Designed miniproteins, single chains, continued (4). Designs and how they scored, part 71

Each design is a single chain, and the fold is of that chain. pLDDT is the mean over its residues in the fold that is shown.

## One batch from the design tools (miniprotein)

Design m14453
Fold by ESMFold2-Fast:
Structure m14453 (fold): chain A 75 residues (1-75)
Amino acid sequence: MVRSRSSNLINSVIDSARNGSSISTIRQRVIDFYNVVRPVMTDQQIIDMINNKADIVGLSQSSRDLIIDIINDII
């Protein structure tokens, strides 16, 4: 099954945060995701996509906040 590049990258971000990867690893995956989606999505749409994915997988509030803080830092 063919998956979009952005879908694979956001899954990688969520999985690294859920699994307690280093902040540098999570940041790099967030940057990779952001660079793929930024030409076609607004910053708010990117944040909404991350929040929606976090809700679907049941990501902890602390892990979600970490990802959103990284996004806000790189925007």
Scores: mean pLDDT 78

Design m14454
Fold by ESMFold2-Fast:
Structure m14454 (fold): chain A 102 residues (1-102)
Amino acid sequence: SEYEEVQRLKAEVERVAKTASPEEAARFALRAQARLEVLSKARLMELIFRSTDEVKKLIEAAKKGDEEAQKQLQEEKAGLAKRTADYRARVDAQVAAALAAA
């Protein structure tokens, strides 16, 4: 869950702050901030996805046992997952470039 991932990230930040050098802590904080950005964007994308009339219709039809609607809803969810993964990859690349430039 998002909550569990955020809690794990907080624990990682606290551990690194306690044991790492200031520069290691700063580099980790940059990566941690990027992870929080990805989680926030994923949540927003999911909210928008669930708010579209097309997806709402698919959810209702799928609940009624429409196999075509169930298949299409699965494809739409896979598309959302891919967009979220693509966004994460872009953020990871930006963080890697920033760390290399420092």
Scores: mean pLDDT 81

Design m14455
Fold by ESMFold2-Fast:
Structure m14455 (fold): chain A 107 residues (1-107)
Amino acid sequence: SKEKVLEVLEKAFDEIMEIIKKSTPENYEETLKKIREIFDKAREEIQKLLSDPEKAKAVTELLDYAFEAIEDIIKKGLELGMSKEEIINRVEQLLKDFLEKAKEILE
């Protein structure tokens, strides 16, 4: 179901944002590990919900790309002295863009 897949994605993205908001420079490695675990769980749930293998592949590839992009934002942001608020805003925008792309794939 499209609605169930979107619910899984929205829940995962909300959990990711809460983890990032609670992160500190000292625990960013643990933060990335938790984000990976959320994406892995979302991927598994989505694969069980989508009977169309092409849509399942497209959505899971989108999740893999989203994780890599978030990891890059966090790692490069920390290295460049980016504010926590700027990192949060960039990740939030990225996740919103991915949710819109997922909606298009599921149509």
Scores: mean pLDDT 84

Design m14456
Fold by ESMFold2-Fast:
Structure m14456 (fold): chain A 94 residues (1-94)
Amino acid sequence: SLTVSVEVEETPEGYKYTATGRIENPRPSHRVYVLMGPIGHSLSLLRTEPDQPQITAEMPVTPSPGVRASWVLVDRATGKVVASKEAEAVYVPP
C-alpha cells in the first residue's frame, strides 16, 4: 500500500512543507514521482526515485499556508500508474 503525509512548520521566512511517502513491498521496476505545490496551483515535480519503502521531499519555504503533495507510482515496464495518493497540509495558527 501507499501512504502519504505532509507536515508544515512555520518559520520567520514562511512555511516549510515536508512530504513523506511510505510504500509496502517496493518493486525494482517501479518509479516514484513526487509532485508538490500550493493549494489551488499546479503541482511541480520535486523528486523522482526508484521505488523504496520511504521517500521524503521538501518544498522551498513558501508564503502559502496550504500545500498539496501527490505521489505517483509507475511501472516502468508498462508505463501504467500502479498507485497514486494525495495529501494536503494547511497551517492553522494557534
Scores: mean pLDDT 84

Design m14457
Fold by ESMFold2-Fast:
Structure m14457 (fold): chain A 77 residues (1-77)
Amino acid sequence: MNINFDQIVKLIRAGDLEAAKKLLVEWLQTEYGINREDAEEIANKAVEAALAQKTDSAARRAIGDVLGELVPVVLNK
């Protein structure tokens, strides 16, 4: 897996939410074959969960938790 979640957290903290979402969408489509619409929904929820956290480690965990919950659900449709 070539995605750096720490870099995504840095983009979110810098206010570059669109860049963070784009990286997550591209990774979800490339790594898991998830369609654009489902990838965008997962990325939006992951970024929202990260924004709700007060620390970078909690934000990173929130992204991982959203991905761990939603990716298997989408793949097993």
Scores: mean pLDDT 81

Design m14458
Fold by ESMFold2-Fast:
Structure m14458 (fold): chain A 66 residues (1-66)
Amino acid sequence: SLEDRIQELLNEMLRRTTGVDPRTLSDEQLQELLRRIQADPELSRRYARESERMLARIGELEREAA
């Protein structure tokens, strides 16, 4: 489904940003990871870049699903 594809893109984005698979993390560990990204300028910049790439792919998938 489109939702499954978006979830995989989110997981891939976080894996590329941090090197950690978010599926292996608890909710608490995921929150801590996100706080680390916000606090680290290099990780924050990488997150922004990967988010931009992900949004472009989501737009493509939405057009394909329409």
Scores: mean pLDDT 79

Design m14459
Fold by ESMFold2-Fast:
Structure m14459 (fold): chain A 68 residues (1-68)
Amino acid sequence: SREEVVARIMRETGLSREQAEVAVDLVEEDPTLTPAELAEAIERRTGERVSVAQAGTALGIVLEALYA
């Protein structure tokens, strides 16, 4: 479920719930985003800093949920 994906992102990256939910929305809209592009897009939408490593982990989790 979406809630399980969001919870997993928060647990594995330390991102806030808002950042994790935004990450899910962005990747569902465009699954071709790179970790760097995803980090920038989350920062632009939330106003909170996100590392490329955090975004990369979130991207992997969302893609697994979409294509598993």
Scores: mean pLDDT 89

Design m14460
Fold by ESMFold2-Fast:
Structure m14460 (fold): chain A 68 residues (1-68)
Amino acid sequence: MPEIEVDMSKSRTQRLMQIANFALDNGLLSEEEVGQVLDETVREAQGMSDEEVIDFTIEKLREVVEKR
């Protein structure tokens, strides 16, 4: 998997959008798979800091890519 670089100066929502767009633009995940990763992030990372949410989302995305 290519390394995902996230602009840490952006809001949590913008960072999550950067991760989603990176996965879609590079053909790593389908729109459905990206939606699943984001839904899992919302469910499991409720109450986490912005940095923790981003790390969790990248880890989940990597797991989905590696299971292919």
Scores: mean pLDDT 74

Design m14461
Fold by ESMFold2-Fast:
Structure m14461 (fold): chain A 88 residues (1-88)
Amino acid sequence: SMDFEMRVTQLDMRIIGVETEIWLLEKTRSQLSEQELQKRLEQIEQDLKDVSEQIDALAKAHPGDPAVERARSRLDSAISSFQSLKSS
């Protein structure tokens, strides 16, 4: 449906946004104060949770949809990158 396609597009844009935030944090981490670093980590963690909940809702409504499965794979990669960054 058009509504589904719009939600998938919005989700893809949000995933790009989080991927960009993680990449930027990795590149600028050494220039940030401890307070700025904590704020950015909390923001990324919240954004990842929000995206995960949206993917779960879409997956439940549209089981096995390839676009939703692709979004989930991208989110899982972003989560792995973020966890690696946090442990550095």
Scores: mean pLDDT 88

Design m14462
Fold by ESMFold2-Fast:
Structure m14462 (fold): chain A 76 residues (1-76)
Amino acid sequence: NFDKLIEEISKIISERIDDPAIDSLQVLLQIEVALLTKDSNIDKKEAEELIKENRAKLDEESLKDYDELVEKLKKV
């Protein structure tokens, strides 16, 4: 259920609002949603570069949460 996943993402973001990596997590999730919805304005190569750059800014726990959310997004 995509709506439930968006609510889960919003909850994680709101719980981590004071996390210095929150902006990077938001950017990563927005890129993955755009790729899933086949947004014609997102270049796949640019998306891969932005993902790599923003992943480097996340701690180990945030990376795990991000990877789990992306896995859920790809299965919806």
Scores: mean pLDDT 70

Design m14463
Fold by ESMFold2-Fast:
Structure m14463 (fold): chain A 63 residues (1-63)
Amino acid sequence: MEQKEILYTVKKGDTLSKIADQFNVSQIQIQNILRQQNLSNEIYPGQVLKITITETPFGDIYR
């Protein structure tokens, strides 16, 4: 499995659900990423998230 890092800047009105849906990951995965980067579980506009996605040849990104 290959890991790909994506930087995402949180925008006004973004939620964990919206960001998770955008990257095809679960909210729990986003929360784990925030915790790993010593960020709070609450997101705010202008916050940069370093999202690590595990890609597979079958198109499943985070499995």
Scores: mean pLDDT 68

Design m14464
Fold by ESMFold2-Fast:
Structure m14464 (fold): chain A 88 residues (1-88)
Amino acid sequence: HMSLFKKPSEEQKKKLIEIVKTIYEELGDDVPASELVAITLLAVGYLLQGKFEEAVKAVIDYLKQLAERGVISPEKAEKAIEKIKEIS
């Protein structure tokens, strides 16, 4: 049964804000602003569908792709991912 209009909880919104802050603090100097905006919009898109776990997973997968493309170091990606896991 499909619910297309699930509002995110206040806790999920706070966690997503902390995840976005973590990405900007850990990666803001190394990642183009356009990539940071793209990650944020992707996560918000999942959150608005009530898919908080998918939002977190999409962010982690995108950070891994940034490391694979050489935009950030693997060590920097892993540090950001660990902090995101602590928040989620």
Scores: mean pLDDT 78

Design m14465
Fold by ESMFold2-Fast:
Structure m14465 (fold): chain A 86 residues (1-86)
Amino acid sequence: EKEELINFLKKMIESFRKLSEEEKKQLEEAVSANSVEEIRAEMERIVANEDSGLAKMEAQTKELGGPQSQVDEARAFAEALREILA
């Protein structure tokens, strides 16, 4: 239960090579607190920030003619977080 959530977050932190240093610190603090409620609150905060970042990435990708796949990856990640928080 708690251990599963902590292990999941550790894997997420490892897979998010593009997360900001500030977001990584917030995740580490939440994991260290070992509180499911605090961990969920931090994940919700990250999802909200990621949604804002997605809008900027989509605009930039469209203007630069870059690959949509990067935006699709970020969106899939945000959706996975929302599914776990549900």
Scores: mean pLDDT 60

Design m14466
Fold by ESMFold2-Fast:
Structure m14466 (fold): chain A 93 residues (1-93)
Amino acid sequence: KVQQIEELLRQLMQETDVEKSLELTKEILTLLGRPASSQQELLQKLVELGREYGVDPALVARLEELSKRKEPLTLDDMRLILRVLSEILDRLK
């Protein structure tokens, strides 16, 4: 399980397409027991996991702001998601 998440996270680090990055993030969330079917649900579940695993509150607050935004996610937004997922994975080790 942790090894599968590490492989997906490695793929996410190299991904430059936002839609593919979102699909990789959904797969990681499914492995973490938090499946998400939409971008909004994905961001909400990441905020919940970030709080649960004790991720930096400043990063979690930025994710929460992204969940309120109606604009499409940018590659910089995906880098924030990657950072939160990396911290969650570190807590799983």
Scores: mean pLDDT 81

Design m14467
Fold by ESMFold2-Fast:
Structure m14467 (fold): chain A 68 residues (1-68)
Amino acid sequence: MTIEAETAKEAFEQLKKAFAEGVTKATIVLPARHATTLRNAILLDPDFKVTSFEIIGDKARITVEKKG
């Protein structure tokens, strides 16, 4: 599943909703300037893990998995 968002808050809300609906792995694409904020929010959640974090130009691609 791919989630496109303009802010860390939007991305995190979409991610939580997707995982609540049974998704176990998602890739988020958002502006690079918001990437660290999103990564930190995910790391504070005990149910989520970041498996990939990439900055490509002005965009970030973050892959998140639900912890079993």
Scores: mean pLDDT 83

Design m14468
Fold by ESMFold2-Fast:
Structure m14468 (fold): chain A 62 residues (1-62)
Amino acid sequence: MEEQKIKQLVELTKTLLKMGFSAEEVRQYADLALERLRKDGVSEEAIKQAREEVEKIIKEAE
């Protein structure tokens, strides 16, 4: 289910921020992960929503 993959990406985003990666570095990593999810058949709508959730987490952590 695509929700599970998105949840894992969100959790990884939080972990990277906790480890001291910059918002810019985490965004770049998330972009690569989202591109992989797109190649694996996750819908464009879900990819867009996941990107928005990742950005929200990054913004809240700043």
Scores: mean pLDDT 78

Design m14469
Fold by ESMFold2-Fast:
Structure m14469 (fold): chain A 84 residues (1-84)
Amino acid sequence: MAELEALRREAEELRRFIDMVIDTGLNPSAEKEDELHKMGQVVLPKVLARLKERYGRLPESHEEFVRRLLELLAELEARVAALS
């Protein structure tokens, strides 16, 4: 069934979230922070669950958080490639 499609959607959502996190960090604005907050309501619970499972703890800095997001995205994209 649609396992590949579900993984592709998850990777796509995470990539968009990471792009928004990085862009907001480089050029912060109230509008971008609000948009990032709304996007985070969907993406963040999944990300936090995976971070706790893999590392046993949450990242303690914004820099570590972004790096962990990129690692997680790379793993999801590798799984998508393996299934396609």
Scores: mean pLDDT 76

Design m14470
Fold by ESMFold2-Fast:
Structure m14470 (fold): chain A 100 residues (1-100)
Amino acid sequence: LEAALATVAPVEGVGLTNPATGRSALVLVAKSATPETRAFARGLLAALTENTLLLVHEIADDQPAEVSIREVDGRVEVEVTGASEAERAAWAERIAAHLA
């Protein structure tokens, strides 16, 4: 995670919080970083609590940054630019497990 944020910059993000447990999940879409954007990414990481699951998906610089999380029939669904169906399903499972 820290290594990933050292080389890329978040350009879009979405979060989901379980108010009963206080646990949160944050999904970030990231593009290639400049030195300036790496400083921002380090600041963001330092501000996160241990109760936050942080997932970072890197996309190409020319791709539109789109991300959403929703709950449908008690299931977590994740849509992320450039992610495969298998990757989205794996992320949804990790988010659901962390928020439980």
Scores: mean pLDDT 69

Design m14471
Fold by ESMFold2-Fast:
Structure m14471 (fold): chain A 110 residues (1-110)
Amino acid sequence: SKIPMVIVPQSAEDFRRTPLEVRRSLLLGEAGAYERFSQRSSPEVSKLYREAAALYREASESTDPVEIVQRQIEVAKLTAKASELEGDKDSEKYYREMEKRYQELLDQLR
């Protein structure tokens, strides 16, 4: 199944304008979603989703937009691998495209 990724922050301007508690809540919400997906998955896929949830929790504790985006690049990689293991080529392609979008954002934040 395809988990739509919410990009946090979406830009340097979004980071400056979004209150800390709102960003933290969004990232923790994503962690909760990945934790729920892990509970419905095979052991191998479940491990990847739990690791993704942990990365979102780490991102939620950061005030550095670069670190927040770097954690989400790793989430996209893990979710692409989970999709590959499930044979879901459309989802794998989507998460690899999300990895590229996060990398472009990372380059803009530096």
Scores: mean pLDDT 83

Design m14472
Fold by ESMFold2-Fast:
Structure m14472 (fold): chain A 82 residues (1-82)
Amino acid sequence: LGLAVAALGLALGVLGARAAKTFAGRLAGGVGALAGAVGIVAAKKGDWAGAAELGLKGALLGVAGLVGAVSAAAGAALAALV
């Protein structure tokens, strides 16, 4: 489960970074993608809880990047909550 959540975080982070129109949204998506990638590495080392946590944070940042594609303020506010 942790690996799947980490992979989802990476995918959403990359999608958010690519879809975002603002610097803040692109940065949030990029950080989300990095968190998901680190989560995958953690899962490979047996830290499934850390993988799930990083994957969830990555997914939230990716969603912030996607929201930033429509509204920079809303995307930035969502990213700040992570």
Scores: mean pLDDT 64

Design m14473
Fold by ESMFold2-Fast:
Structure m14473 (fold): chain A 110 residues (1-110)
Amino acid sequence: MKELRELVEKGREAARKGDYEKAVEYFREAARLAVEMLKNNELKSEDLPAVFTAVTNGSQEARQALVDYLRENLAYGWADLVENTGGFGGLVPEEKWEEVSKKLAELLKK
């Protein structure tokens, strides 16, 4: 069985090998699973780094689904950030991803 984190790890390993075509495929599959987790309200704080990696490297559709989810949960500022930056990797530097992930997890604990 493919877990979200396993798909993201396989994508990263494919990219390290220079197999970018396979890496994009794994990230796209991970992004689809992340969208399903968001729709089913199964998102956990421990999965946020994998979700961000999948959404940022996956597809525009996955980013839009995350934006819609954040807006539905009254996280408008976070939704606008994700929409305008292509995800946290756009304007939020990697050293702040852990802090941003924690803040988003707290917002989703409503």
Scores: mean pLDDT 61

Design m14474
Fold by ESMFold2-Fast:
Structure m14474 (fold): chain A 53 residues (1-53)
Amino acid sequence: SLEEQLAEARRRVIEHGDRVLELVKAGAPKEQVDAAIAEHDRAVEEFRRLAEQ
């Protein structure tokens, strides 16, 4: 269902956001942080697309 897809997509946004924060806190290389930010941005975009349906 759309509700289940939205819940799953929201969970992915939170998980990827947490990953970015963990990498920043750990002082990870910029390239690794940038890659994690890109993954988070993709998760946000997917959630947004689903929410518009």
Scores: mean pLDDT 88

Design m14475
Fold by ESMFold2-Fast:
Structure m14475 (fold): chain A 94 residues (1-94)
Amino acid sequence: MDKLRETQKLVEEVRRMIEEDAPAEKILEKIREAQKTVLEADIDPRRQVVLLLQLVGVQTSVELWSRGGVSRDEVLAEVDAVLDAVNDVIRAAA
């Protein structure tokens, strides 16, 4: 599933950007790109909805982090959870 692998790479890029303290605007832009690749992925609709909800969770965490509401470690934990979920869907789709 090429779109799922693209999603994986985009989420890995989001993780790197958070580690490098990139601007929240740029991180949110990459999260939106990842959401688009999930929507374009030919996968089970239930798994698609779960991945989209998890990406919304990451978006919310990044927005809270930009406002000082959560730690960077908390945001990274949310990103890692999404990476695990994407990898699970890739394994199931392959």
Scores: mean pLDDT 85

Design m14476
Fold by ESMFold2-Fast:
Structure m14476 (fold): chain A 90 residues (1-90)
Amino acid sequence: SMEEALENMRKSLLEWAEELDEETKAIVEEFMKRVEEIALDKSLSVEEKEAKLEELLKETFKENPNLSEEVKNELYRLVLSVKKLLEEEA
C-alpha cells in the first residue's frame, strides 16, 4: 500500500538523518511529514501530487540554503521515489 511504502521510506530517511545535526534533522523530518501529507491526500490527482512535491522540494531548498548537497540529494531522491509510486498506482 502507499501508506506502507511511505512508512518504510520514512524509517529509512530518519535512520539516515540520525547522523545529521539537530537543525538539519528537524528539516528532514518536517519534509517527510509534508511529503506524506501530499502523497496521501485523496482530494489530489497524481499530477497535482507530483506538482506539489516538486514545489515542496524547491521551497525547502529556498528556505534552507545552507543544506548540504548530500541532504539535498537525499530529499530529491525521496521525491523521485514517491513520484514513481504515484505513477505505479495509475
Scores: mean pLDDT 86

Design m14477
Fold by ESMFold2-Fast:
Structure m14477 (fold): chain A 63 residues (1-63)
Amino acid sequence: SSCQEAIEEVRNEIKLKYPQASVEFHKCVEDALLKFEKGCSNEENKETFVKKALAYLEARCID
C-alpha cells in the first residue's frame, strides 16, 4: 500500500540521518510509525506524509 511505502521511506530517511542513534530514539521512532500506519489514508500524498512524519519524529524523539 502507499501507506506502507511512505512508512518505509520515513524509516530509511531516519536511518540515513541518524545511523548511530540510541535504542531509545529508535523505540520512539517505531512507536510513532505504528501510530502513523494506523492513521494513514491511501488518499494522502506520500511526499506530504513523509515530510510531516519526519518533522514530527525529529521534534518528538530528539527532544
Scores: mean pLDDT 77

Design m14478
Fold by ESMFold2-Fast:
Structure m14478 (fold): chain A 65 residues (1-65)
Amino acid sequence: DDAARAAAIAAAVEAGTQASKVTGGSMQPLIEQARTADVATAQGIRTYLTSLLDVATSQKQQQES
């Protein structure tokens, strides 16, 4: 399903962009991998990037506490 693949890739790109902003590290290689991936791989990359974003956000809050 082309729509499902496009949605999965868009979600992975958004998660990677947010993770890059919060961590200060480049998630560009994972973003590029998601753009060329199948639906399952793109969803996996999105899940991983979302997990990194959650951890980085929690760590930043701890540093500011």
Scores: mean pLDDT 74

Design m14479
Fold by ESMFold2-Fast:
Structure m14479 (fold): chain A 94 residues (1-94)
Amino acid sequence: MPAEVQRAEARALARALALLDQAATLPPDSQKAVEEQLRAVMREFGRRLREVERLWQEGAPEAEIRRRVAEVDEETMRRLDALEAQIRALQAEA
């Protein structure tokens, strides 16, 4: 498995766990909504990384794999940033 894919997975997982921990301070209904959104983000992330891994197995150039992993990582981090902002807004209302 390419090192770039492993690093992206580790980063996304670590951040997802941190957001889940932050959401644990929310009321149950808000926590459930955040968990559902987080599951959707991580499902899409996993799907995109599997596509990159298939390209690597098909012999795509290393530069192309690195670029695609960076795109997936950047998009996933943006979605997790939006979710973190939502968690903070919900915490301010509580």
Scores: mean pLDDT 85

Design m14480
Fold by ESMFold2-Fast:
Structure m14480 (fold): chain A 101 residues (1-101)
Amino acid sequence: VTVRTEVRSAAGFAVAIQVTRASPDYVEVEVLAANGSAEDLTVHAKVRGDEEKEATFTVPAGSTGSITLRLKVKPGTVEVEARAYANGQLVAEARATIEVP
């Protein structure tokens, strides 16, 4: 499995994508976020391949949070996007491309 990642973040925020498991028929992706601000952080995660899954989670001020998404896969490309918002403003984003053999 080959993974390529791109991350952008404002000071005090972080978002990351990691592949936690890869199997011939599924991929597990973890989306992690850190919130160094005084406001709640809303994270939207989307994973797209042969199927599509989306999830939203909240990271309280001064905290970290994560969510795991499991997708059925075939050989090809799986794309992962995570976007984090504080007070309705995009403050961090990450993208990963996963090549499934």
Scores: mean pLDDT 81

Design m14481
Fold by ESMFold2-Fast:
Structure m14481 (fold): chain A 127 residues (1-127)
Amino acid sequence: SHHHQQQQLDEVVRDIDELARETVEALREAVELHKTVGPEEGLDAAQSAVAQFYAGAQAAVDRVSSVDPDAGTQVRALADETVDLLRELARTMARGTPAEAEAALERADQALDDFVNQVRKVADEAS
């Protein structure tokens, strides 16, 4: 039913919002790991955070595609663009200066917020 499809899409948006918040916190932890342990440990942690985000985003794409394949294609494109940006920012967070790492973390937070807002828009138009 239309109501059931809307509920499923609302749940996907909630899960993606939680995933984005968890990803920002994991990236913040990676910046601290760089400061306290070293650049290799910081990079490994940041790359792990981005990989977990990508896995969660792919699961969300599959869930959206089950309701609307065109919406699923749009969310996949958004996820791919966000992951590519996060991979670049993760390297800066792990290997840059403290100021560059903080700027990269703020950029990642903004990119993840933008991703959630765009997924919400796609979900609203699909249901």
Scores: mean pLDDT 87

Design m14482
Fold by ESMFold2-Fast:
Structure m14482 (fold): chain A 78 residues (1-78)
Amino acid sequence: LSDLPELDPSDLEQVERAVELARELVAASDLPEEEKARILAALEIAERALRMKYIEKAPDEEVMAEVERLRAEALARL
């Protein structure tokens, strides 16, 4: 895997807050339900990957496997 830059604790908190805010904005938006589902699925995948990598300290191969699993589930829903 490509080397990922280290995040400062403040940067990680900002990213997590931004993802949560994005979820709220999407849920409250006037977007079609299908488009909301697609965006929310992408945000869920991103948040889980970040949580596994930086909070749970999971190895890169486990993070990638979970991302692929969630991506397959999202594609099945769309």
Scores: mean pLDDT 72

Design m14483
Fold by ESMFold2-Fast:
Structure m14483 (fold): chain A 81 residues (1-81)
Amino acid sequence: GLSGKEFLLRRYDTDGDGRLDAAELVAAVESLTGRTLSPEERAALIARARREFDRDGDGRLTVDEFIEFVVALIEEEAARA
């Protein structure tokens, strides 16, 4: 079977470049949280991802950066429960 990293690339990397753009990031977070983000929440999520996890400064996340971001979001949700 595919690894989690390969699954994320195939599912969300529509450009096939090994990086996830803002739209792919939003779609993945909406799937994981089970809710649709507001335009304000979407903008804040994208800004946070670029600031904290876009290590290359190119406006896209590598799969490793994306996984770190998703894990951080899950941990924050668990801490609020």
Scores: mean pLDDT 67

Design m14484
Fold by ESMFold2-Fast:
Structure m14484 (fold): chain A 71 residues (1-71)
Amino acid sequence: HHHHMEELRRRLRAKAAHYDETIANVREGTEKLVEIYKKKGDESKAEEVKAQGDRAIAHLQALRDAYRAAI
């Protein structure tokens, strides 16, 4: 039986899926904040928020890809 390997792969896939959900949430939150600051006329803060969100997403994508590579 391959139960142990199947369970490990299932857990790794679940971790990758969790990071995909987290990435989607960070992306949505960042887009909403950027829009709010642009509406306020604070272009500098909008750019700062976008840069921070882009860095966070890149980090989360690297973690997700590492879990996918381990499957």
Scores: mean pLDDT 83

Design m14485
Fold by ESMFold2-Fast:
Structure m14485 (fold): chain A 99 residues (1-99)
Amino acid sequence: MELVEEAIKLLEELLDNIMDPEKQVSLARKLREVIKKLAEKYGIELGSDVPLENLAELASRIPEVREALAKFLGVDPEELKTPEGALRAIVKKANEKRK
């Protein structure tokens, strides 16, 4: 599986299991490992320990990550050109899964 595709799949599983603490911990760990590999591949330094913040940063900098994340979230890729915009879109999707 390509790293970008794996990251999006892990994000989907994380959001689908938002009410399961054990799965949240396991999936967040796997997502962190994939994010680290993506950052290394594209020469990006990540300053956060929060996987969703790091994924938002990668989407703002890497077109391939941005396009895949936009397709998953159902938003315009233009909204993901900033880390703040990308994180806001992810949080909105997560909040819809809590209802």
Scores: mean pLDDT 80

Design m14486
Fold by ESMFold2-Fast:
Structure m14486 (fold): chain A 60 residues (1-60)
Amino acid sequence: SMAEIVDRLAAAIKRMLAEGAKIVTPEQIAERAGLDELPSVDQIVEALRKAGAEGLGVQL
């Protein structure tokens, strides 16, 4: 489901933030989330909100 994908992306974003990430790519988030497909911009935006990661840069 889309909700499951967003939750996996949010968990990946939280891990990357804990590791000191300042700028990430959709590919890096997808790899850390264990996804085979590149996430949409909408999925990334929702995942950032869920993670509380509004200050994290995402290079599209």
Scores: mean pLDDT 82

